# Ledger of designs, part 95: designed miniproteins, single chains, continued (2)

Each design is a single chain, and the fold is of that chain. pLDDT is the mean over its residues in the fold that is shown.

## One batch from the design tools (miniprotein)

Design m7291
Fold by ESMFold2-Fast:
Structure m7291 (fold): chain A 74 residues (1-74)
Amino acid sequence: MLSPEQQAKLDEIMAEAREQLEEAMRLKEEGRDEEASRVETEAQRNALREAVKNGLDPVAVGERLGEMLREIKE
């Protein structure tokens, strides 16, 4: 069970990641595949680093990011 502070931070991390992943998809649609891949990778790395910093399980966060990315692409 997450504390209210941890839950708020998880929600913040996931919201920031979603915005970055949506931007990456937009870049890919514009034919900017290299930039899209960089933004996608950076979003995932930042989310995982923030998860560890805030005492969250990086594996669980990584799984949620994977699900989110799949949803955004379709």
Scores: mean pLDDT 80

Design m7292
Fold by ESMFold2-Fast:
Structure m7292 (fold): chain A 100 residues (1-100)
Amino acid sequence: SELQEKLVEIVEEAGKKILELLKDYPEVAKKAEEKFKELIEKIKSEELSEEELTKLMNEMGKEIAEAMLKNKVPIEKIEEVIEIILEMTDKMKKALEESK
């Protein structure tokens, strides 16, 4: 569907930015890439509500943040990654609202 394609594009664009920020932290980058792939698969296989999307984004963000902290990523980069995840969530929620 057009909505699914738009949601996937939002995740792919945000994911590229996050992976570039994490390029010096390969274990964290791999974890983030796996989480983005899981999110894309769910978007393609399920009709997600705004509540379900918010829950998935919060869980993904927490796991990526924990991986960044464990791998001693500088706090400034952690804040940038979290900001991108929040912006991605807002764009996805807006796309869902516009599909109604």
Scores: mean pLDDT 84

Design m7293
Fold by ESMFold2-Fast:
Structure m7293 (fold): chain A 73 residues (1-73)
Amino acid sequence: SMDDLRTRIDVIYLNIEVYYSHYGSSNSNISSLYNKAKDLYEKALKATTESELSGILDELENILNEINALINS
């Protein structure tokens, strides 16, 4: 459902915000990924279809995976 997708997007975006608060000032790649996540989250707030939300969720999950890879390197 759209509500389930919005909840998952909110959780992933919150995780990205937490990583940015800890690592954003020391890692410009994490800062750049955070800015992409912000743009995607703004699109999610305006999205009216499950297809749009699913696409945004996939992109946010990819961003979170990239941040995790940078932190573990």
Scores: mean pLDDT 88

Design m7294
Fold by ESMFold2-Fast:
Structure m7294 (fold): chain A 65 residues (1-65)
Amino acid sequence: SKLEEELKRLGRELLRAIARGEAEATRASVQAVGERLGLSQEAIDTFWENRTRYDVFTGELLPAN
């Protein structure tokens, strides 16, 4: 879905920005990166609400267990 693609993209770019010292794992950084990528507010909010479920290497959502 479009939402899943936006979430994966946000996760990957956030991790890259953190690795470059350009962002932190904060709500403000998630908002800034999401806005820079042109993502929907729904995707940005959904990412933050599910932030503990992301793979640190790929930025993709982990399967629900």
Scores: mean pLDDT 73

Design m7295
Fold by ESMFold2-Fast:
Structure m7295 (fold): chain A 78 residues (1-78)
Amino acid sequence: DTDRLKSEALIDLAARILREGGEERAAEAAREAGKRALAEGETDPRVVGDRMLEAARRAGASDETLEAVRRALDQFLA
């Protein structure tokens, strides 16, 4: 399933960028949100990405790190 593989890659990408930005708690929150979306049957990688970004934001990630994640997700999905 191409969409599932894309979403799994997005989870790894988002978590890595958040960790590189020093946001370990946000990285774990994003990973858990992405896994939950997949478990609930989400098929749109953009929806998975948006849920991960929202979880990271709620976990206290900086605006700069969230913007870096958003740019990377947008580039990956282009």
Scores: mean pLDDT 84

Design m7296
Fold by ESMFold2-Fast:
Structure m7296 (fold): chain A 80 residues (1-80)
Amino acid sequence: MVEENIARLRELGRRATDPEVRAFIESALRQVEKAVADPTKSQEQQANFAEAMLRVVEQRVRNHEEGSTDPVVGAIEPEK
């Protein structure tokens, strides 16, 4: 259900420690909430959009958790 997908997106946003990832999740959440509030969209379209956005967010979070291929991990930290 759409509400469950919104709750899941909020949970992922709360769990995110990276500010860029959090901003991405918050943007996705706002898009889903806007779509759900749009009376011109069917319930099925709203649910499908929310599910698609959740999948995209889950993939972004998974990539960060598994260790991005980005080589800058720890390199920018000057000391402690």
Scores: mean pLDDT 71

Design m7297
Fold by ESMFold2-Fast:
Structure m7297 (fold): chain A 100 residues (1-100)
Amino acid sequence: SEIEKLVEEILKIAEEFIEKIKDEEVRKQAQELFDKYKKKIEEALKNKDYETVIKLLEDLAVQLYLLSQESGDEEDIKLAEEFVKKVGELIKKIKELVEK
């Protein structure tokens, strides 16, 4: 499925983003958050509940961005801004496929 491929790409981008976070405490919190959301996203995807998949992906991106803002590290903040932009573009593509 094209939607499944896009979801997997988003999850990979999120994993790569988390690994690059310089603040160890923020990185740990981001990993725990990601693991929780990944499980929920995979369950929704298995049920073909694409509306829930989209909402969970959008919420994950926002929560990861907010964690990076709390770090106060300018480099981590810029990394999070790039992450949200990339993931946002892929989520828009999923929305277009679901509307068909």
Scores: mean pLDDT 86

Design m7298
Fold by ESMFold2-Fast:
Structure m7298 (fold): chain A 96 residues (1-96)
Amino acid sequence: MEEKLDRLIEKLKPYLDEAERKVAEQAKHMTLEERERVLAGLIVKLFNKYMEKNNIKGTLSREQFLEELKNYLKKLGFSDEDIEFALELIRRVAEE
């Protein structure tokens, strides 16, 4: 679990702003659960910026949101394994 989290964080860093990168670095000193929540939040924030820039407007259903997120991560060059892990992470955090 931690190895997948660290790999995903490293792959996200090029797409993060300075403040978001500081949050990602601080997450290394957090509990596993807190780190998962931080990473899920960074992914969602990054995806929201993408939606705004591409004029994707309106309320997406949960299913539509996850499908668009999957397509976005694939566009960024994430592997299928990293995408699946990110989607599972977001689903898990959203259920809490």
Scores: mean pLDDT 75

Design m7299
Fold by ESMFold2-Fast:
Structure m7299 (fold): chain A 85 residues (1-85)
Amino acid sequence: SPRQERALEALRRLVARSPRGFATPREVAEELGISVATASRLLDRLLAERVDPRLSRDDSNPADVRYHLGAFEEPGIRLLERALA
């Protein structure tokens, strides 16, 4: 849908310019001028439809859900580094 395409474009831009390598639903909501709840639903749809196979969600903290556009294992690698500390 046009809204899903806009959400994917916004996510790609946010991840590309993010030094952290991820974007949040809040950042996508601000970029598109929509509610955080609407942004979260659009991002969940993009993930469910596997529109971009590089798209992954890190919900280890449900108050701070993060979306990555990179290697599938990238969030798992970060969690592994923390577990080995």
Scores: mean pLDDT 72

Design m7300
Fold by ESMFold2-Fast:
Structure m7300 (fold): chain A 81 residues (1-81)
Amino acid sequence: EELLRKLRHIRKTLENAKKMAEYLGDEETVKLLNEAIELIDRVLAGDFSALPELKEVLEKLSKSKNPAIQDLARYILELLD
């Protein structure tokens, strides 16, 4: 339950980050944020095999040119440890 509650909050944070990336025209970041949101939805539906894929997408986001996206991705990776 605790992990699922954290994932729901993370999902909302990623949705907000996606809106900002869309506003900035950062199509690559939007794509990665969409992939992360879809993977969170799979984990929330009980497909825990999506968790390693989620971590991989978050690692790619942690290398973003946008420092706010980098920090967000690193923070989420630490929460999933």
Scores: mean pLDDT 84

Design m7301
Fold by ESMFold2-Fast:
Structure m7301 (fold): chain A 104 residues (1-104)
Amino acid sequence: MTTHTATAEARLPDRPLKKGDRVEVGISASSANAPVTVTLEPLEDGLELEQSPVQTFTLGRHTVASQRGILTAKEDGVVAAVRGTGTAEGDSPVKVSLTEPRLI
């Protein structure tokens, strides 16, 4: 089985979070003709995924799927750093992009 995976990373530079702060991240994924599964992963130990954009989308050619994740800081001084992953089975490459994490 051929699986294509693409990742993107985003962070809030120079703005450490306070305990209980929440950040929103958008994830967009596309493939030419394959279903794409999207996931979001915190990159810092003090950052927890509250709402997961884990979804499998059946994409037509050149279709983009977009989802939203919310992450919560468990400690003071945590950097809002996240990785988005798109995975598709088949011969088509996957593209992934993230929005900059935004405090909500």
Scores: mean pLDDT 72

Design m7302
Fold by ESMFold2-Fast:
Structure m7302 (fold): chain A 101 residues (1-101)
Amino acid sequence: DPEAEELARKLEEAAAAIAVYEHREEMEEIVGIKDEKERMKKLQELVKKAKLSPEMQLALGAALRNGIVEKVLGLSEEEQKKLYEEALKFLKEYEESLANA
């Protein structure tokens, strides 16, 4: 489903942008972990601390596996802020779409 794939990509990008902007130190540590099991364990600790929704947890895990988190961390602080603002707008529109279901 092309629409579902596009939505998944947008959720992954939004999750990465928010996590990097709000939890930069933890995301830098997580990206630096070479062992997948230890990396996922550290991600679960962040998810619990940040009180992320199940949907955002899945999106962030996928973003990490797909190199999206690493890509966002490589951007300038100005570009990261712009992506963060775009991500918050997207999530608001996404939550509004779910409320109408």
Scores: mean pLDDT 81

Design m7303
Fold by ESMFold2-Fast:
Structure m7303 (fold): chain A 75 residues (1-75)
Amino acid sequence: LTDEEVKAVQIIADAARGLPAEAYPYVARVTKAVLEGNLDEALKAIDEAHRDGLVTPEQAERLKKAAEEAYKILK
């Protein structure tokens, strides 16, 4: 990983702290999508986690902001 990729992963990981174990497959999808330059897929994964009841609306917004910030530092 480059320094920028490490920072991107850390931003997403920090936003994901305290989520239930069932949400972590979605967090992994967000991380992979951001590293691949696919912000739309990252946001979709967050919306699916929220729809499945795995994250609160506040947690979903925190993850979306983290994904957007991580995406910006990679591009």
Scores: mean pLDDT 83

Design m7304
Fold by ESMFold2-Fast:
Structure m7304 (fold): chain A 64 residues (1-64)
Amino acid sequence: MVEVQKLIKYYNLTTEQVRALYRAVLAGDEEAARKIALDSGMTEEQARKLVEALRKLVEEIEKR
């Protein structure tokens, strides 16, 4: 969870962008999540890292 908050602040994402990314990851639509991150001005590598961090966060929530 802390890692996702750091990424949000580091890449200057809005709350709305974060919500859109989280919804895409929850739906299993990694392509949509990647596209949202890229549209936010992130590089492909940055987008991949953010999507991976969100996927891990979703996995942690689902495991509990």
Scores: mean pLDDT 72

Design m7305
Fold by ESMFold2-Fast:
Structure m7305 (fold): chain A 66 residues (1-66)
Amino acid sequence: MAEEREELRRALPEIEAALADPSASADVKELARRALEIARRPEEDFAAAVEEFERELREIRAEKAA
């Protein structure tokens, strides 16, 4: 869990860049906003939030591939 949180924290600059990018789609910005919120959550809530976020990312990737 701590490792996953650290990986997310390392991705924060890219996530923030996505939120600041005016060409980024609304979906990308929403995912980036959720990732920032997850990074700020307590450790006990972090695991569930990450799992839900990963499921949502897989669904979006599958839809985009179609």
Scores: mean pLDDT 68

Design m7306
Fold by ESMFold2-Fast:
Structure m7306 (fold): chain A 68 residues (1-68)
Amino acid sequence: SAEEAARRAVETLLGLMRHYARQGILSEEGLATLTALIERYMEQLPEEERARFRAELAEVVAEARRAQ
C-alpha cells in the first residue's frame, strides 16, 4: 500500500540521515533535502505515526546540527 511504502521510505531516510549526521558529512543542503523528502512521505501516514516520526526527525536534525 502507499501507506506501507511511505512508512518504509521514512524509516529508510531517517536511518540514512542519522548515519550521515554521525559521520559529520551531512551538508546543509543535504539536511534540507532529506528533511523535505521525509516530511512529504509523512503526509501519507496516520496522524499518530506522523507525530512519532516528526519527533524522531527533530532529534536527528538536532544531532546533525551538533555535529557541525
Scores: mean pLDDT 84

Design m7307
Fold by ESMFold2-Fast:
Structure m7307 (fold): chain A 115 residues (1-115)
Amino acid sequence: SLEEFEAFQKVLKLAFEDKEMIEEIERRVRATGDPLVEAAFEVLRALARGEPARALAIIEELLARGVSPEELAAAFERVAEIAEEIGDELLATAAYSLAHWLRTDFEGLLEMLRL
């Protein structure tokens, strides 16, 4: 629901408040050399900044280039695993939630990002 998504964005904002922890996560994300993992992290960052239209634009561009929702979901799961290793449980939970929405309610996720 929209209310659940707005609550999710507030949790994401909190997940990005520890700048030292986020810098470590960003370094680990870049170290993967996987452009989908980097894009997934940028989607999470855009949502944390209250920019759902930017997050949507990144997702739509990847889909237009032939990236599947399943491949994108796997990229969010990799970000979640990195966040867990570093200790950002809120970011890990948020990334796993987006992976789940991509697999189970992809159209609903896109509609919420359009609002």
Scores: mean pLDDT 87

Design m7308
Fold by ESMFold2-Fast:
Structure m7308 (fold): chain A 76 residues (1-76)
Amino acid sequence: SKKEHVQSFLDSIIKYEPRLSFLTVDEVLNMSLLDFLKKFSELTKVPLKVLVEYLKNILGEDLDLSLPFSSYRLPT
């Protein structure tokens, strides 16, 4: 399910960046990709543009950042 896929993705990211451990699957499912990337950028100090380019390489050039996180197939 999308929730299980998002949980696996979060577990992987939290191992890399434990400061994201406050995020729940339900919160991530309800936020846009842009909001998630802004939060990740603020915590990791990685520029937002770098994160956007990384995701475009994985999910495609026509990535719509305003869509909910749950709309995309996440790398697992």
Scores: mean pLDDT 69

Design m7309
Fold by ESMFold2-Fast:
Structure m7309 (fold): chain A 90 residues (1-90)
Amino acid sequence: MSEEFLEKARALGLSEEAVEAIRKKYPDMTEEEILELMEKFVDKVEEAVRRRHQLTPEERAKVLEDLINEAKELGLTDEEIDYIKTRLES
């Protein structure tokens, strides 16, 4: 994994462990393809985290549910989903 890739992941608030988990799930994907997949998902998570205090509790629950469903579609594990939950609940 390139240093530039890891720096981008850290800037997006994603841990090195989360990046490794995504790579393990998609072993046949190129680094560029994984980066695109991560950026799309992380952008949605970051938008939800940024707006969480501006949303009602019901709206926050809906956003969290949608992100969890998308994470499952991407093939993320329960550990990776818990990471997302922790960020949105913090």
Scores: mean pLDDT 70

Design m7310
Fold by ESMFold2-Fast:
Structure m7310 (fold): chain A 92 residues (1-92)
Amino acid sequence: AADAFLDEMLDRLGLTPEERQRVRALFDQARADVQAVRKKIAEEGLPFTEENKKKALAELSPVAQKISEAAAKHRTLREVVDAVLAWDDAQA
């Protein structure tokens, strides 16, 4: 359901096939990294607080941290996507 919703929203943004594939891969990676962060916090016996989450995201997932920052700063999916793609281009 969440995947179908994201795919429909990305289709409406008018991205090129290459940009859409890149964004989808980045979001899939971020989702996997968030699950790894939750597992790490639980294994260390730490409470799942914003401080512990931010620290673990910074350590394990630069991409998930960037998506989180973009989502907090921008109101639309298009702005989040544009910010994440610009960040990804700067990493290459």
Scores: mean pLDDT 74

Design m7311
Fold by ESMFold2-Fast:
Structure m7311 (fold): chain A 82 residues (1-82)
Amino acid sequence: SDEELGKQFAERLGERAPELTEEQLEYAGAAAVKYAEYLKDPSEKKGADKIGEGLVEWMGKVGEAAAEAAREELEEIKKKVE
């Protein structure tokens, strides 16, 4: 489910980047859900790419470890959807 996907993404990010706040993790989880939904629609491929790139860039402002965790977890979602 979308709720479960977002929750798992946030939990994994929090484990790898414990400096992230609850609000940041909630935002990241919501972004991951949007990323997965856009990946399912070929007409929204650009939207998926923008969300993924934007999330990794935003996480990079927190730290390199947070950016890498987000990148790896988004790739896991992509492999499951595609």
Scores: mean pLDDT 81

Design m7312
Fold by ESMFold2-Fast:
Formats: C-alpha cells, sequence, structure tokens
Structure m7312 (fold): chain A 58 residues (1-58)
C-alpha cells in the first residue's frame, strides 16, 4: 500500500541519518545518543508499516 511504501522509505531515511550521525561523531556521546534515537524511530516506523500492511512480525 502507499502507506507501507511511505513509512518504509521514511524509516530508511531516519536509520541512514542516525547511522551517519554516529559514524561522523564516534566520540560525541550526545550525537551518538541522537543517532541511536533516529535509528530506533526509523525501526518503529517500519514496524508500524508492517502492521498496517499485514506483514507478520510488524
Amino acid sequence: SAEYERLVAEGEELKAEGMRLIKEHPDDLEKIKRGIGLVLRGIGLQYEAGIRAGVPGG
């Protein structure tokens, strides 16, 4: 569905942004925390997308 594609894409963008933040600032704990938060939010959006699309496990 359109919802599935949008949520998956947004989740991938957030995960990529979070991972870049962590990689660019490996010694900055505040940026690492922010990066982890972005990755978790991206995962949450993809989980929601899976539920809305009827995919087992989210």
Scores: mean pLDDT 82

Design m7313
Fold by ESMFold2-Fast:
Structure m7313 (fold): chain A 88 residues (1-88)
Amino acid sequence: MEELSEEEKERLVEILREKLREAERNRDELLAATLTFALGLLTGDEELVREALERAVELGVITEEEARALYLMAVDGLPPEKARELAK
């Protein structure tokens, strides 16, 4: 698979940050959480990943158990089955 160059990654991060500001301005809470999650993944920012997942739980789109599993998959690179088991 083609990997993004450092310049392409930086450009994508800038675009996502701009879209996140737009989502927050429009009070699109779900889109803001989704974009924050994507930014955390692209930048390796564990705090952004955690914040996005906590917001998604507050919005009722995922459970706390699902949020823990997604965090373990995103941050620790665990496969879905193992992440789900550890999130219980």
Scores: mean pLDDT 79

Design m7314
Fold by ESMFold2-Fast:
Structure m7314 (fold): chain A 80 residues (1-80)
Amino acid sequence: LREELAAAEAELAATLAGHDTSAPDLSALSPEQRARVAALLERIARLRTEALSSRATPEQAAEIRRKSEEILAEGLAAVA
């Protein structure tokens, strides 16, 4: 379950990064899109730790992801 979630989320991140994995044009991405990608990666890392310790249900895990994404996105915008 844990490894399957990590693999699925990693595949999503890789797909969003595009089929050109060699060198995606980062300069072509807007700061907003870059913030979203960074927030997703941070959320995934954080949720892995939380899922491990809390053994939350899939529904609870999804809600935590939503909240973490919002908080991290605002945090990144404030720092950037």
Scores: mean pLDDT 57

Design m7315
Fold by ESMFold2-Fast:
Structure m7315 (fold): chain A 75 residues (1-75)
Amino acid sequence: GTVTATVTVEPEARSRAAIALASAAVEQGAEVEVRGEGETITVTARSEDPEKVAAAIREAAEATPGVRSVEIEIE
């Protein structure tokens, strides 16, 4: 399945958040693509276990200073 995380960040936290969220997904074995535009980072992760990947991304977002909101969709 595919996990799409849409994350709103403080400008100074953008790179930190992108790295943290992408790394969390990769550690769960996902194929990851990251896009950033303005205050929004979109992480798209493809995995056989999308719910596990979504949980890892949420945990990483919660632990990252400067993350304001996270919305996760599983397809």
Scores: mean pLDDT 85

Design m7316
Fold by ESMFold2-Fast:
Structure m7316 (fold): chain A 55 residues (1-55)
Amino acid sequence: ANTAAQQASADRALAYNQKLNELIKAGKIEEARKFMTEELKWDQASVDAVIKNMS
């Protein structure tokens, strides 16, 4: 069974994914890039791969 902490972590990940998709859908690529690096702590190569895959 999942703990409350594990559920909260999963809910946060879902919220982050939704926020990222909204920024990209709105054409706010620079804001999406900052969100991925600052909130998700992704490295630049991973961020570039995601942006390239959506192009």
Scores: mean pLDDT 73

Design m7317
Fold by ESMFold2-Fast:
Structure m7317 (fold): chain A 93 residues (1-93)
Amino acid sequence: SAEADGEALLLLGESAETLEKQKEYYERAATEYPDTEAGKKAAELLEQMKEGKGKGARRSLIARLEALLPDVRDPELRAEVEAAIARLRASWE
């Protein structure tokens, strides 16, 4: 669904390894899915990125990405989500 695709981009942004990649994911969510809650939230986060940010728990992020995966309709985005899950798991200390 469009909501699931938007949410996946939002979570990929939160898990991104660089601020540049995070911005790209948030821009994609806000531009491609502007009518979804995730797209709206991504637009708000882009505005706030000029300042320091809190952080999410990696475990919570992995669980949310895994729960979302079966609802992601875009096969390219699905592959990105799977790669992000693998990266986050490999980075656990």
Scores: mean pLDDT 76

Design m7318
Fold by ESMFold2-Fast:
Structure m7318 (fold): chain A 80 residues (1-80)
Amino acid sequence: SKEERKEEFLKNFKEAAEKLVDYYIDKMSPEEIEELLRKGADIYLREHFADEFSPEELAKLREEVDKMIREIVEKKQAEK
């Protein structure tokens, strides 16, 4: 289902993003990390989700991804 695809994407993205942020947090600015993750997510969503998800559904998913990225980066920045 769409909901299962969304949940799987968000879970996998979070795991990958946490690893990438942990690796790059001392090598790149928080803003640069956020931009790279956001752009990667946007490309993935356009290529794999645009045929099944409405523009409104994609916009909401993008907002969830943006929030997740900010939370991960903020947490890792505070830990270092």
Scores: mean pLDDT 83

Design m7319
Fold by ESMFold2-Fast:
Structure m7319 (fold): chain A 100 residues (1-100)
Amino acid sequence: APTVTLSVPSSVAAGGSVTVTSTVTGAAGKTYKITLYVGLAGSKEEDWKYLTSTTGTGSSLTLTATVSNLTKGKTYEFKSVATDLDTGESSSATATTKVV
């Protein structure tokens, strides 16, 4: 399975934007897909909303997305799913941002 990391700021101001960065690393010459999801912290997987995805070939792939109009006082959870498209194996990472 590929290794995935996910980075978001720990807090963001209401009306501001949060930048979500996910990186997948693995074997060279592989084709990877990164899919990003967003939800409220503590949400079940069925309640997660699709945000964006990308595909790329190599030993690493980075996906950056910007999310705006977050609600003051809420905590958002982001999930990255990295998939090796040759094997179908996936790994995931989560990170949270609090809107202050």
Scores: mean pLDDT 82

Design m7320
Fold by ESMFold2-Fast:
Structure m7320 (fold): chain A 61 residues (1-61)
Amino acid sequence: MAAEKLAENLALVDEHIRKASELPDPEIGRAVAELAAAVIAATTEDPEVAEEVLRYADERL
């Protein structure tokens, strides 16, 4: 359950980072990617999964 939900959320983070990287302003792109990761983490009921989502995004930004 937790591992499956984590995998789904990490895939969603990757998708939003990719889309944000297509924005012409890299500062805005980074801010959008960070916001997307924060929203994904905030919608997660498991605090351990939320923490891992934020860590994963931070490592890639």
Scores: mean pLDDT 77

Design m7321
Fold by ESMFold2-Fast:
Structure m7321 (fold): chain A 70 residues (1-70)
Amino acid sequence: SLLDQTEEKIGLLHQRFFYSRNPDARRVLSEGMVEINKILLENDPDSPETQEQIIKIIDKALEEAYKIEK
């Protein structure tokens, strides 16, 4: 389900932040977490549109962190 995908990706985002040793990658991941929190405060967390926005933010943050850590 979309909720299961969102929960899995949030877990991955937190795990990447915890295990990252690169300060620039950690900054990008933390910025993603802040953006997710803002979306959740301003929108209905149970809506599919909100879930899709969160997934996009996570995917972007993970991709940027991956590029930094190469």
Scores: mean pLDDT 83

Design m7322
Fold by ESMFold2-Fast:
Structure m7322 (fold): chain A 90 residues (1-90)
Amino acid sequence: DPVQEAIQALSQAQRYAYNAGDSKALSLAGQGQADVIDAIDAGDYERARELTRKTGEQVADRLREAGKTEEADKVLSATEQAVKALEEAE
């Protein structure tokens, strides 16, 4: 199920933000996941993909500011996986 795969990948991105120990990155990841799920529930997969990319960039930028480059790269990888899964969902 591509939707389930996307949600799992977003949850993994949130876990990477949590493991980095930055509360702002975790907050951004959590809010972004909620916004993406709302778009999926509305059937707006184009918006879900845009929100996923935006969330990944915001979380990664915050983690890089905190010197957490490895965690930032993992977040970007996970959000890219979510985008690919959402493309399969149409």
Scores: mean pLDDT 87

Design m7323
Fold by ESMFold2-Fast:
Structure m7323 (fold): chain A 87 residues (1-87)
Amino acid sequence: SREKMLAELTKPVDDALEKAKKAIKNGDLDTAKKELKKVKDIAKFYDQLAKQARSLGATDMADLLQEVSDYAKKVAEEIEKAIKEAE
């Protein structure tokens, strides 16, 4: 299903968020910043893939990939805010 594929593609983002939250709670801001970078890299990767899929006329796939990118951007903002509040 589309929902299952979206969940599978967003799992690395969710894993990074949980690791970042744990790192922040433990005062390990270096690990939190590494997880933030991973999420930002995922967002950029899926944004580029979505644009490629759209250029090939694969609209449904492009929309799914863009949704993954947009979710990763929101998670990155959450991690970045949490890091700033912990500093």
Scores: mean pLDDT 90

Design m7324
Fold by ESMFold2-Fast:
Structure m7324 (fold): chain A 75 residues (1-75)
Amino acid sequence: VADAAAEAAREMAEKGLTPGQVSQAAIDAVRKAGGSPRAAAEAGHLAYTAMRQGKTPDEVAEAARKGAERGLAEE
């Protein structure tokens, strides 16, 4: 689940997509992988924040991974 969020966020960030599109890709990847609504929301929120801060695709992917992991731990 967390890896799916990270990979989706990295791919979209590498393509130069908007923060909103990268966030949505992370959310969709978590949900498709069977993650919780909380894991999806956390992954999307951290990926969006990283994109808005101008972080690299690898840093955006790490933010998405951490968000998904935190959301999963609270379930």
Scores: mean pLDDT 80

Design m7325
Fold by ESMFold2-Fast:
Structure m7325 (fold): chain A 81 residues (1-81)
Amino acid sequence: DKVLEEIGKLLQQIIVYKKAVEEGKSPEEIKKLIEEAAKSPLSELVKKEVETIAKYSTKEEQEEILEILKELLKKIKEKLE
């Protein structure tokens, strides 16, 4: 399922962003960590979140979630520039 795969990739990047902000990392460090998260295998936490989304949402709702996550990550990346 390509939609769920993309949701997982975006969630992983957002989770890494939140953790890095909480740890007080610089924008340059945060950007690097997001890029590394995008290339990394999904964590067990992220896989569990994706499974929950798959169980409790329709395909149409999953596509809506994907668009929301894309927009959120775009705004995060813009703020780090």
Scores: mean pLDDT 86

